# Designs tried in a protein design run: designed miniproteins, single chains, continued (3). Part 98

Each design is a single chain, and the fold is of that chain. pLDDT is the mean over its residues in the fold that is shown.

## One batch from the design tools (miniprotein)

Design m11611
Fold by ESMFold2-Fast:
Structure m11611 (fold): chain A 86 residues (1-86)
Amino acid sequence: MTIVIRLERATPGQRIAAIGVGVDARLGGGEYESRVEGETYTVTARDASDSAVQSALGLAEGVRAAGGRAEVRREGDTLTVDLVGP
């Protein structure tokens, strides 16, 4: 599965957590990259493990709990997580 995390107005801690999802994907033999584009920080993880998927869902819940916005959607084998800081 591919995971795409997009963080707008992210805290440093949220960026670290998103990188953690990418690292989890590598443990499953996958790959990840991160990019900064304007105010958006994007982490793309390919061949993501179930652990990486759970980490991404946990990040979304954490952002919501902190007063931010999180939208999670699945399109085929791609999980997209769009996050906006508070």
Scores: mean pLDDT 82

Design m11612
Fold by ESMFold2-Fast:
Parts: C-alpha cells; structure tokens; sequence
Structure m11612 (fold): chain A 65 residues (1-65)
C-alpha cells in the first residue's frame, strides 16, 4: 500500500527533524546535524520516499541559512 509506506516515511522524517532540533538545542555542532539529515534524506530518496526526503531537505536548507 503506497500511501501507508509514504505516511511511515513522512513520520520518520518528522521524527528525524525533531531529533535534529533537540541535538542543536543541546549544543551539537550544526555541521554534524546537517550531515546526518543529509544522509537521511538521501536514504529516503533511494527508497522512493520522495515526500519524506523533501521534508528533510527543507529542514537542511533552513539550517544552512
């Protein structure tokens, strides 16, 4: 079921963004957090979870400003 797989991907992406924000708040280096999110986005893209990857890519762009 394509929609259920995409919904799971989106939920995991949102959790990843939340984890990244908590890490930044706790003083984790921005570069390391961005690299981790970039790896997650690439993985979601390779699995066909385009919406999930897009959520992570938008979060990366905001952190690179």
Amino acid sequence: MEQIDEDIGVALAEISVAVAKIALKNGEPREEVIEWLRRQAERFRSMGYDAAAEILEKAIEELEK
Scores: mean pLDDT 80

Design m11614
Fold by ESMFold2-Fast:
Structure m11614 (fold): chain A 66 residues (1-66)
Amino acid sequence: MYEVTATGLNASGATAVALKAIGAGGEAKVSGGEPATVVATGLSEEDARNIAQAAEDSGGTATVTG
């Protein structure tokens, strides 16, 4: 089971990352305002990689742990 921590996100990016995590069957917690942080948990390795890429594509920085 994998976790993604994404930082440096604007509100739209944080929402997109959180929705992708929930859609993958995981959980997501959004904190901060701008920049926002999203912690996504309960992910497969593939879903964690895809969510990390979505965070990077949104201008953030993502760390995957598993």
Scores: mean pLDDT 84

Design m11615
Fold by ESMFold2-Fast:
Structure m11615 (fold): chain A 60 residues (1-60)
Amino acid sequence: RPPTTPGQAALDVANAKRALEEGNYEEAIRYAQASLDTDPDNEEARRVLEEAQKKLEEKK
């Protein structure tokens, strides 16, 4: 796996958004963090991460 790949960050964000929509908040958090590991400036990945964490906390 390449150290830094902006395209891979976008794929991870897409997977995170899908997991979030499916209610799989833990998986959404993992994908969002993977995206941020690749591209820390990815604002959308941060938003998905925050939303997934918020929903996970509300779920108990």
Scores: mean pLDDT 75

Design m11616
Fold by ESMFold2-Fast:
Structure m11616 (fold): chain A 64 residues (1-64)
Amino acid sequence: GERELKAMIEGGKIGRELVTQHGWTAKEAYEEAYKVLSAKGYTDKEAERGGLSAGMEAIRLKRQ
């Protein structure tokens, strides 16, 4: 739904920021994005999807 998409977009942004500014791993980006999204009131499933987006962004950026 729209909330899941929003969580994925926000998670991707968090992942990009963490990898670009701090060099965090995909796992670290996932865990931090999950934590941030959970704190913002997203459900466990929505936060998990956002975390996955953060991890994918970390992998994408490290590929380059």
Scores: mean pLDDT 81

Design m11617
Fold by ESMFold2-Fast:
Structure m11617 (fold): chain A 57 residues (1-57)
Amino acid sequence: SMEEIEKKKEELQREAVRAVLAGDYARAAELLREIGKYEPERKERLEAQAESLLSQS
């Protein structure tokens, strides 16, 4: 359902933030790509954001 997808995205977003704060940019990038599976319209943007995070590590 839409509600379950939204809850999953919030979980993944919180996990990605924690990964960034821990300096684990590879994990954060992986989590952003996972979010992209639930938001195909923003997949390209999330992929670019993930690559940007990897360039910081």
Scores: mean pLDDT 81

Design m11618
Fold by ESMFold2-Fast:
Structure m11618 (fold): chain A 57 residues (1-57)
Amino acid sequence: MEEKKEKIKKILLEKGYSERQAEGAVEALFTHPEVAYHELSKKIGEETAKELIELAK
């Protein structure tokens, strides 16, 4: 179903990510969440990055 991945993609697109960048960020969140959190925090803010990490778990 991948509903979590779709929801995360939507949030990233709203924050200015391209669809390809959002897909890459989703993959990173599920494979290397610590690295993804730091990269997302720089681009979309710590609060939103934390929310995305929580959604991925």
Scores: mean pLDDT 79

Design m11619
Fold by ESMFold2-Fast:
Structure m11619 (fold): chain A 74 residues (1-74)
Amino acid sequence: MQLATVKAVFDSEEQARKAAEAAKKVPGVLDVTIFKQGDKYVVAVTTPLENAEKVAEALKSVPGVLDIKVTDSA
């Protein structure tokens, strides 16, 4: 199974938590992690590659998203 990691960047921990909850609602998501990087918060979502776009759209729907990156683990 091909996996992808979708990362979203936020200014606040509260926004990152809301994004993580939105990502968890996407069927097939395997893992969701929140970590601090510098002065920002990053939500990293591991999902089958086929679900990566749905996860990215869920993360984009959260107010305060600064950046989204999709990385294929192939």
Scores: mean pLDDT 81

Design m11620
Fold by ESMFold2-Fast:
Structure m11620 (fold): chain A 111 residues (1-111)
Amino acid sequence: MTEEELKEKRKKLLEEAKELAKKALELYKKKGDGGAAFLALMALAILSVVEGDEELAKEAIEAAEEISKEFGEQVKGAVEQAKKDPEESLKEALKLLEAAKKEIELIEKEE
């Protein structure tokens, strides 16, 4: 595996996490369900740290804190963990993205 292939895959995951977080935040504002937004923001924050985008990680923490203080603290904790163990945190971020996608689909089906 080339370093360039890994870099492109991580960049694609970060972009997917950004789009998912935006969609989940829109659903939160319309329907009041913060769960999907929390999962998407935590995944975004972890992936941002792994890619070295500290400003994006900070934005994800702030967005989570606006939903609840507890969500903000948990996302901040995930950022600190990603700095210590980026490889394991990347695996967790992938699970969080899948969980967020499923939660968004459930919210959209309850029209």
Scores: mean pLDDT 82

Design m11621
Fold by ESMFold2-Fast:
Structure m11621 (fold): chain A 74 residues (1-74)
Amino acid sequence: MEEAKRLLEEAAKLVGEAVKAAEEGKVEEALKLLDEAIKKVEEAIEAAASDPEFKEALERAKKLVEELKKKIEA
């Protein structure tokens, strides 16, 4: 669980940086940061395999990051 929490915290920071980059018009930088955040959430999902509730929350977080990426690409 410690590893999954750490990966989720890293993903959240990357999403925050991506939102700032997007607001500044740095779309490519924002998309790269979101891709890194998605990878961190995927690693957290694997690390949380023994906690089904936390895994579901992480899968929902991944979908939200993917939706944000689509909005920035548009």
Scores: mean pLDDT 80

Design m11622
Fold by ESMFold2-Fast:
Structure m11622 (fold): chain A 68 residues (1-68)
Amino acid sequence: GPLEEEARRLLEELREALERGDWERAKQLISELDKLGVRLAVEGDIETAQEIGREIKELIEKYGLELP
Protein backbone atom coordinates (compact mmCIF):
# COMPACT_ATOMS: atom_id res chain seq x y z
CA GLY A 1 0.00 0.00 0.00
CA PRO A 2 1.00 3.70 -0.03
CA LEU A 3 2.60 3.54 3.43
CA GLU A 4 4.68 0.52 2.39
CA GLU A 5 5.88 2.34 -0.75
CA GLU A 6 6.76 5.43 1.34
CA ALA A 7 8.66 3.25 3.83
CA ARG A 8 10.67 1.63 1.01
CA ARG A 9 11.54 5.07 -0.39
CA LEU A 10 12.62 6.38 3.03
CA LEU A 11 14.70 3.23 3.68
CA GLU A 12 16.54 3.78 0.37
CA GLU A 13 17.15 7.45 1.26
CA LEU A 14 18.40 6.33 4.70
CA ARG A 15 20.88 3.92 3.09
CA GLU A 16 22.17 6.69 0.79
CA ALA A 17 22.49 9.16 3.69
CA LEU A 18 24.43 6.59 5.76
CA GLU A 19 26.72 5.84 2.79
CA ARG A 20 27.55 9.57 2.59
CA GLY A 21 28.03 9.88 6.37
CA ASP A 22 25.14 12.37 6.53
CA TRP A 23 24.17 11.60 10.13
CA GLU A 24 21.80 14.57 10.45
CA ARG A 25 19.78 13.45 7.42
CA ALA A 26 19.92 9.81 8.58
CA LYS A 27 18.42 10.77 11.98
CA GLN A 28 15.64 12.74 10.26
CA LEU A 29 14.82 9.74 8.04
CA ILE A 30 14.80 7.37 11.03
CA SER A 31 12.32 9.71 12.75
CA GLU A 32 10.04 9.64 9.68
CA LEU A 33 10.28 5.84 9.46
CA ASP A 34 9.46 5.53 13.19
CA LYS A 35 6.33 7.63 12.63
CA LEU A 36 5.27 5.35 9.75
CA GLY A 37 5.95 2.25 11.84
CA VAL A 38 3.76 3.56 14.68
CA ARG A 39 0.94 4.34 12.23
CA LEU A 40 1.16 0.89 10.64
CA ALA A 41 1.14 -0.83 14.05
CA VAL A 42 -1.87 1.22 15.26
CA GLU A 43 -3.74 0.28 12.06
CA GLY A 44 -2.95 -3.42 12.69
CA ASP A 45 -0.22 -3.85 10.05
CA ILE A 46 2.25 -5.20 12.60
CA GLU A 47 4.12 -7.28 9.99
CA THR A 48 5.13 -4.24 7.89
CA ALA A 49 5.95 -2.22 11.03
CA GLN A 50 8.27 -5.03 12.22
CA GLU A 51 9.96 -5.23 8.80
CA ILE A 52 10.66 -1.46 8.86
CA GLY A 53 12.16 -1.76 12.36
CA ARG A 54 14.32 -4.71 11.32
CA GLU A 55 15.69 -2.94 8.24
CA ILE A 56 16.45 0.24 10.23
CA LYS A 57 18.30 -1.87 12.83
CA GLU A 58 20.32 -3.65 10.12
CA LEU A 59 21.32 -0.33 8.49
CA ILE A 60 22.25 1.25 11.83
CA GLU A 61 24.35 -1.81 12.77
CA LYS A 62 26.07 -1.86 9.36
CA TYR A 63 26.99 1.85 9.43
CA GLY A 64 27.50 2.28 13.19
CA LEU A 65 24.96 5.07 13.78
CA GLU A 66 24.27 5.74 17.49
CA LEU A 67 20.60 6.47 18.22
CA PRO A 68 19.66 9.36 20.58
Scores: mean pLDDT 79

Design m11623
Fold by ESMFold2-Fast:
Structure m11623 (fold): chain A 55 residues (1-55)
Amino acid sequence: SIADEVRTLFDMGRQDGMPLEELRRVLEAWIATIEDPAARAEARAELDRLVAQAE
């Protein structure tokens, strides 16, 4: 699912030592390229959840 993809990319970025603020920006930019509005909304919700858990 798109949520699984967001989780994988987020985890990889964190393991690579990317700062949370930079990782959020990079993933938000990628999510903005998703053409399907439903998939984009799901991806945004998952990213927001992961960022909240990482704080």
Scores: mean pLDDT 87

Design m11624
Fold by ESMFold2-Fast:
Structure m11624 (fold): chain A 103 residues (1-103)
Amino acid sequence: METRRVKAKVKEIKGKALRFADGTTVIQGDAKIEFDEELEEGDYVSGRFKAITKDGKEVEVTFSGVVTSKNELKDVIAVMPGADVKDGDTLKLKEGEVDVRRR
């Protein structure tokens, strides 16, 4: 399986937030994302980028998901160590790079 790096801009991550005792938050759900090149449906995406919380704190987000359509991921798992994120909270995400694997 060939892995390539693609520039991406995450527009939205939505889902259920799970908070762990160590301060880690995990969001399970869907994402809207803009890629600098064409991806195929079923491509696996993983990446790391910085997000700004509603109170202006910068946090690192590690995520994975599967491309469903041109600008959407399903089966998204996003992990944020030390972030205070709740169901329905909005994260502003910065541009980053993602690793893409095609089956």
Scores: mean pLDDT 71

Design m11625
Fold by ESMFold2-Fast:
Structure m11625 (fold): chain A 70 residues (1-70)
Amino acid sequence: SSENKKFVELVLSKIKDEEARKLIEEVYKETPEDASVRELAEKIKVALAKAGKTDYFPIVDDSLREVEEA
């Protein structure tokens, strides 16, 4: 969905860590376009957690709120 693309672009705009950015892009690519933005956010957080990058969870959560409130 266009919301999923907007959400991913927003998250990526706030993260400078190239490894985290690549993980986020990979999860987005592997997630079906009809998946909810909440499901995409959860999958991104799982991938970040597996990579030891939980420090980015607030950015994911804040970006999700911003997209849902639009």
Scores: mean pLDDT 85

Design m11626
Fold by ESMFold2-Fast:
Structure m11626 (fold): chain A 116 residues (1-116)
Amino acid sequence: ERRARIEAMLERLENSPSLSPAEQAEAMELMLQSTPEELERLAVAMARRGGDLRILALSLAVSGRATPEVREALLRAAERVGEDPERVENAIEAAEAALRGDEEAARELGAKFDTT
């Protein structure tokens, strides 16, 4: 079931010019349920069509899914699409700091996440 849903979502991400908000929510739910390997594939496909890996990283961290294996998969996805892996890492750390109630660390890491 999950594998077939992931393959269908990958096809939509690769072939569709846009996703509806409902389809974007479905993609996020699949990523939260994915293995690290499945997550890397979905993250690469999203990034290649203009999706923001930092937002994905924040969502995974807030959902308690930012395990070392998931972090590594996101960093590999960032490298594959030419994005800065450090920005993805800072997003995960900012979300984790916020969840711990460490507002100062969350603010500092958030500034690094959004600094252009």
Scores: mean pLDDT 72

Design m11627
Fold by ESMFold2-Fast:
Structure m11627 (fold): chain A 71 residues (1-71)
Amino acid sequence: MERSVLEIALAVARVLLRQGKYDEAAEMLEWVAERSTDPEVQELIRKAAEAAKQGNVEEALRYLDEASKKL
């Protein structure tokens, strides 16, 4: 059940972003990227992690929405 595990991890990352825990959100997103088999999904999640590290919650959530559509 790889898809459901990745979906849960993305949901946790969204909660961390909303709580201002940007480094923890970025770490969770990097973990998801390492487990993703689709290169397009990996790239979107890595971009979300970078946006999270910069505190750009809006941009991070935008990339996560795009990644979720491809899971």
Scores: mean pLDDT 81

Design m11628
Fold by ESMFold2-Fast:
Structure m11628 (fold): chain A 52 residues (1-52)
Amino acid sequence: EDELIAEAKKLLESRGITDYTDEDLRAAVEELRKLGVPLTPHLVVDLAISRI
């Protein structure tokens, strides 16, 4: 979980996005859990970006 969030932060930073909170990423992880899809850093980032 914590490693998943850390990897998602690295991906966001690589895309030039550095102004995300842990809460934003945790919310994305919980939505993926509810959907029953694999928990990957890429999917967490995609959900977080879709909220912007």
Scores: mean pLDDT 74

Design m11629
Fold by ESMFold2-Fast:
Parts: sequence; C-alpha cells; structure tokens
Structure m11629 (fold): chain A 85 residues (1-85)
Amino acid sequence: SAERRALLEKIAKAELEGQKLIEEGEEAAKKGDLEKAAELYEKAAELYEEGAKALEEAGIKGPYYERLKKNAEEAKELAKKVKEE
C-alpha cells in the first residue's frame, strides 16, 4: 500500500542518515574530537529509535524493527564509550 511504502521510505531514511552520523562520529573520534563523536553517535541513536518507534506504532515488530533497535543500542554504547574515555 501507499502507507506501507511511506513507512518503509521513512525507515530507509533513518537507516541511511543514522549510518552517515556513525561514520562522521568515527571520523571525529579518529581525529581526537571525542565530544563531537559522542554528539554524532547520540544523534544516530535518536534517528534509529525514531524509526523503531514508527514501526512499533504501526504494529510491525520484525527484522526492520529489531535491526533499528540494535543499531540504536550500539550507537548509544559508542557514545558512552567515548564519553568514558
């Protein structure tokens, strides 16, 4: 349906933007900018969580939902690790 396509596009956008933020965070961390890396990882986690919430509100708990939740958790752990360094 059109509604399902719109949801999948929103999820794809969250995954794409989240991954870009993770990559930017990794580059910031390599340059020693740990504060910037933490901010970028936290923003990635936020986008992944928003995607997971959209799927949950639509009643869809499957591979996309689990992937977004896992990606959000991993992004939060990256931010925590950088802050605790």
Scores: mean pLDDT 85

Design m11630
Fold by ESMFold2-Fast:
Structure m11630 (fold): chain A 60 residues (1-60)
Amino acid sequence: MITFEIKEPNLLAAIGTALRLMGDLPDAKITLKGNTVIVTVSDNPEDIAYIKKLQEEAAA
């Protein structure tokens, strides 16, 4: 399993990203820590690519 951090600009954005991930990746473990969404997924390349896309969107 692989863990990722998605750093959002504010708490509302972090909550939105966490809810989106809960809907799109039901097998993922999602934890919210302030403005950071912590996501743990299996070694599924599709899930990994999706999380990396969300990390890039948060950084933009």
Scores: mean pLDDT 81

Design m11631
Fold by ESMFold2-Fast:
Order: C-alpha cells, then structure tokens, then sequence
Structure m11631 (fold): chain A 68 residues (1-68)
C-alpha cells in the first residue's frame, strides 16, 4: 500500500540521517538502489509528498556517495 511505502521511505531516510558519517559506499549504494526501485515500482500510487520524501532521501544518499 502507499502507506507501507511511505513508512519504508521514512525509515530509510531516518536511518541515513542518523548514520550519514558511518555509512559505507556499498551501504549507501544499496539504499539508493532500494529507494529507486520502490519509487519505480510504485510511481502510480505514490502521493506528491511521498515522491518528495523519496527525492530528498535520494539527494542525501547521492551527497554521501559524492564524498566517498
């Protein structure tokens, strides 16, 4: 459901924010792939707010990867 996708996206974002200095390049890459896959599979059911949440998390992960 859209709510389950939202909860998963929020969980990933919180994990990334709390662990940004500890995430390995491999972990950050895996999380990025997971978010992109969730969005691609659920694009038709995601609200604009959920799409924005996913975008913010992707941008954060890309920033982490850029520094490694």
Amino acid sequence: SAEEVREKLEEIKEYVEKNKDKLSKEEASQLLREILELVSENVDILSPEQKELAKETVELLEEILKKK
Scores: mean pLDDT 78

Design m11632
Fold by ESMFold2-Fast:
Structure m11632 (fold): chain A 60 residues (1-60)
Amino acid sequence: SLEEEVDRLVEEAVRIQREIRRLEKRLQAGDTSVRPELEALRAQYERVLAEIQALLEKIG
């Protein structure tokens, strides 16, 4: 169902957000090697949020 898809995407968004926070902490500590992964995760997070919004629009 659309609701099950939303729940799955929300769980994915939570996991991505945790990874982003972990990498942001490393970047702030001077580990610049995480920058490409951080940028990719931020882009993925925005895509997941957009998918959630689109599904919620279909539910009404």
Scores: mean pLDDT 87

Design m11633
Fold by ESMFold2-Fast:
Structure m11633 (fold): chain A 58 residues (1-58)
Amino acid sequence: SKEERFERIKKAVEKAKELYKDDPEALKLVLRIMLREARRAGDEEAAAYLEKLLAELE
């Protein structure tokens, strides 16, 4: 479901934040990839979440 995919995305984001805590450029690249896939899947809530995170990193 969209809800299950959003939960997986949130967990992936937390893992990426830990993995790339000292590499904000790598974190941004991973988030952009996740955003592209969320948009492709039509997961609007997940896409909005990722867009907000990316804006906060700029």
Scores: mean pLDDT 85

Design m11634
Fold by ESMFold2-Fast:
Structure m11634 (fold): chain A 74 residues (1-74)
Amino acid sequence: TEPPSPVEVRVAALLVEAGDERLSASEIAKRLGVSQGTVRRALRRLEARGVVESVTRVDPRTGKRVRYYRLAPA
């Protein structure tokens, strides 16, 4: 198994700080100052490793489907 990249470590650390709060890729990108593409790539790798989990929610204001991420429960 490949070790996590620096971006994956930063994403995981942010989700630790967020606790029970679930963050979208857009919000993570904004907080870390990196592109959404970079964050989505890191999140895919972390989810494949079982480090994070995702849920999809529909924003009632916009009708758009948004995926939110948190640390996987131990």
Scores: mean pLDDT 79

Design m11635
Fold by ESMFold2-Fast:
Structure m11635 (fold): chain A 61 residues (1-61)
Amino acid sequence: MSKLVRQGALAMGEGRYEEAARLFEEALKIDPDNRITLASLAEAYRRLGDTERAQELRDKW
């Protein structure tokens, strides 16, 4: 995984969901078709309560 994806995963584990979402968004700018990053961003949005945006991201993989 890229450094950004690892940092995002650590932020998820620490409950920093807004920071995790930002890190995953930056990772997607580098590799927009990365399904693992898309899934992780969807989970971050789900944890933030944005279920609609989480589902939209899942539909992209």
Scores: mean pLDDT 78

Design m11636
Fold by ESMFold2-Fast:
Structure m11636 (fold): chain A 74 residues (1-74)
Amino acid sequence: TPSPAELRSLRLIQEMNALQAQAVADGRDDVRARIDRLSDQVTAVMLRHGHTSPETIAFMEEALAEARRLVAAA
């Protein structure tokens, strides 16, 4: 059974992927590029701190909030 941290990490990844897919479907190349950059930053934090570390989860939550803002604003 996955830990609560593993489940949270997976949910955050799934939500980011859904927002990226929405930007692609909407033809929003500018928003897609910004979400791709956020995903690259998440990957760097995961590499440094591990996939389920508190640091990674906190960063992913902030990145997801920014991605949601980008999709909603444009």
Scores: mean pLDDT 84

Design m11637
Fold by ESMFold2-Fast:
Structure m11637 (fold): chain A 75 residues (1-75)
Amino acid sequence: SREKLEELVEKLLKLPDEELFKLAKEYYLSVGLSEENAEKLAKEIVEAVKEGKTEEYLGTLRAIALHFEEEINSK
């Protein structure tokens, strides 16, 4: 449900920056980006989250949360 997805996103956003970076990078690699581009976009997401600009990245954050549901729930 959307409600469970929003709670999963909140858990994702509460992870340390290093963990969020790793999950975002792995997500981008899984969808076919190069390591260089995956790293750059993952860093951009972490910086946006730190600046409170999460709404602009909400679609991507939801995709990351769904892709790593088990890993996020284990943290």
Scores: mean pLDDT 82

Design m11639
Fold by ESMFold2-Fast:
Structure m11639 (fold): chain A 73 residues (1-73)
Amino acid sequence: SARKKLLELIGEILRLIGEILDLEREIERLKEELKKNPEDEELKKKLEELERELERLKKELEEKMEELRNLKV
């Protein structure tokens, strides 16, 4: 039971880490594009949307990490 829950949480954590890394790469790419076109309002809007999504995923990761810590105690 506890081992199954641990493996499932590890799987979810690894998936979230992958999604966060992919999103951070996309944000960095858009930031470089924004340096070339600083008045691009659509690019600014897209960047804000992705940064909001990144914060959401980071919170989900923190919650899963806390669940993992509670299983180890």
Scores: mean pLDDT 85

Design m11640
Fold by ESMFold2-Fast:
Structure m11640 (fold): chain A 82 residues (1-82)
Amino acid sequence: PSELTFEGEVYLALGLIYMTLGKKAFEKGDYESAIEAYNKAIELFQKAIELFREAGDEVGAREAERYLKDAQTNLKKAQEAL
């Protein structure tokens, strides 16, 4: 694997951490913290997609795209709950 593939994996993992934090905040009714976490997850997943695509890692890019869609959906739900 290239350095870009490894970096993509790191950004994907960070995005998943923020996604988990966002879900926990949402479950508590802390919609502001959920929004912050989901926005950070979106940024991280977008960077992961960029890196995987540059590396030619189609599987990694598709995985990151699925998580990006989930984060965007959860962000919208948190914004509507305010």
Scores: mean pLDDT 90

Design m11641
Fold by ESMFold2-Fast:
Structure m11641 (fold): chain A 56 residues (1-56)
Amino acid sequence: SMAEIEEKAEELDRQGLRAYLAGDYATAARYAVEAWTLLGKPEKGRAAAEQILALA
């Protein structure tokens, strides 16, 4: 269901935020791609990952 997909995407976002706050930008970018891909928007995931990796 959409609700289950959104819940999983939110968990991936939380894991990505933890990695981001720890300075692990590669892991944070990977979680961003996974979350957006799960929501059917892989292009947004790519854009988010590029922004995160630019901070490394």
Scores: mean pLDDT 87

Design m11642
Fold by ESMFold2-Fast:
Structure m11642 (fold): chain A 58 residues (1-58)
Amino acid sequence: SAVERAKRIAKSAIEASKISRTSGLVAVHELEEELKKEKDPEAREILEKALEEVRKNL
């Protein structure tokens, strides 16, 4: 489902942001691109929360 996919992307992005600033910046870009394509409201909320957390880790 879109929600399950969003959860996997979110987890991966957050982990990447803990490894290095470079991987964190890549994760920000990937989350922004996924948000542009995602139409499911619950999946969008998961991705937006992940983007917030990734940015806090930078």
Scores: mean pLDDT 85

Design m11643
Fold by ESMFold2-Fast:
Structure m11643 (fold): chain A 66 residues (1-66)
Amino acid sequence: MEYLLTLSGSVTAQIGIVLRLIGDPNVEVERLGPNQYRVTLSGSEEEIAAIVEELRADPNVTLEEI
């Protein structure tokens, strides 16, 4: 599944989110702009759903399916 990730908030908050994503073997991240990333999620439907729910719970994250 592919998603457009838009980050807001402080530089520290944005770095924390990016580090969480690049440390996950089920996640590929491609930088599209200063605050925008293409995120490719792999794994089971349950694993993908859990990552999406975690990311959407963060107020500094906007995640749109593409």
Scores: mean pLDDT 83

Design m11644
Fold by ESMFold2-Fast:
Structure m11644 (fold): chain A 67 residues (1-67)
Amino acid sequence: AAPATKPAEDRVLSDEALAEVERSLRNQLELGLISEEEYEEALKKIEERRKRGGITARELVEILSSV
């Protein structure tokens, strides 16, 4: 079973949480806060981590901070 001990940056994000993050990135693209290239790069990194078995909020923040 997926570990979900307590809410923290080390908790693995659900598919629903990741979908909300992807939607947030798309909204930032629409607002002109990030470029299309940055948007695609961030999605690629999230997808890569997701396919490895999951991504934590901390890892997500690092990915978004590097864009």
Scores: mean pLDDT 73

Design m11645
Fold by ESMFold2-Fast:
Structure m11645 (fold): chain A 74 residues (1-74)
Amino acid sequence: SQMSPESLEHLRRGGRAIAEAERAIERGDLETARRHLEEARRHAERVRALGDDETAAALDREVERLEQRLREAE
């Protein structure tokens, strides 16, 4: 099914938050990375609430991967 414009906007914002978290990890700014991952999770939750479960799951998997990198950096 085609994603709604609202769902697409949350996907874009979630993707940007993930990219910002990754850059923060690369700089060693773990607190900033955690804030961006939390933002990405909120957007994934909104995508899921709008009915785009597979897209939300993909965002959640990317967040989980970066959260694992954070744990390894601590």
Scores: mean pLDDT 88

Design m11646
Fold by ESMFold2-Fast:
Formats: C-alpha cells, sequence, structure tokens
Structure m11646 (fold): chain A 72 residues (1-72)
C-alpha cells in the first residue's frame, strides 16, 4: 500500500542518517513520483532532494536508489 511504501522509504532514509522530518518529506516525494511518473523520475527526484540537503551526487544517488527500492 501507499502507507507501507512511505513507511519503508522513510525507514531506509533514516537508516542512512537523515532526520525523521527530512526522511518523511523526501519519502513522500519519492512515493508520489512512483505513483504519477516513472521509476527513473522518482530516483532523479530523490537525488535532487538529497543534493539539496548538501549530500554529494554519489552519496545522494546511492541513498535515493535504496529509498526507491524500499518503496517498491
Amino acid sequence: SREEALERATEALVAEGLSKADAERIARRIVQSLETHTREEAFEEGVRLLEALGLDKITAARIAAKAVKAAE
């Protein structure tokens, strides 16, 4: 379900060191993108949001991939 996807993505982001608030915000955007766009666009949105938090591109991509996979 959407709720389970959001919970799994949030947990994956918290495990990578994000605050609960940032994790929930980014997880919601990833889940929304998976429902309304492609998996690739959800990944790109995740990378963009993580880079906005100050993470480098390689780290942002690794974490975004984990969050997208957790939401699936």
Scores: mean pLDDT 88

Design m11647
Fold by ESMFold2-Fast:
Structure m11647 (fold): chain A 68 residues (1-68)
Amino acid sequence: SRAEQLRLLRELADEAVRRGEAAGLSDSEIGELLRRMVEAFREAWERGLSLEEMREVGLRAVEEFLES
C-alpha cells in the first residue's frame, strides 16, 4: 500500500541521516544524500517494484553517495 511505501521511505530517510552523520557530512550534504535517495526510491515506486526491491534501491543510493 501507499502507507507502507511512505513508512519505508521514512525508515530509509532516518537511515540516510544516521549514516551521513556518522560519515561526518554537513547538513547540506545530508540534504543532497536525502534528495538522491528519494529520487531513486520514487523511480523504483513508479516502476512498480516490491517493498523489498525499493528498500534495496534506496540503500544502494545511500551507499553510492557515501562512497563518492
Scores: mean pLDDT 87

Design m11648
Fold by ESMFold2-Fast:
Structure m11648 (fold): chain A 57 residues (1-57)
Amino acid sequence: SNDAIAKAVREALAVADQLTPEEVAERVYQMLIDAGVDEELARSVATVVRRALEERA
């Protein structure tokens, strides 16, 4: 659900300053899988988050 995606991204971004982009993406992916989000969608969201953080660094 959209709520699960929003929650996972928000929680991962709260600790993003202490983690690498890859570690943040891994946390987002795992939270989404644990919430029952489709694997393909979870992987896509994690990839977008990782790229956004890499471009800001």
Scores: mean pLDDT 79

Design m11649
Fold by ESMFold2-Fast:
Structure m11649 (fold): chain A 54 residues (1-54)
Amino acid sequence: NKDIENLIKALKQFGLDEYVDKLRSGEMSIEEVLKDFRKRNSGTMVGLFYRVFS
């Protein structure tokens, strides 16, 4: 599950441990985490995050 591993790595780098816990527990999917993250953060931060995730 490289996509999940890459997302967890990116989330940890940005201090978003709450999303890491929800993703690992299955409480949120990858798509749900990314949608929520985009809604709560600036375009600049989202862009930097996706450079790490991609």
Scores: mean pLDDT 78

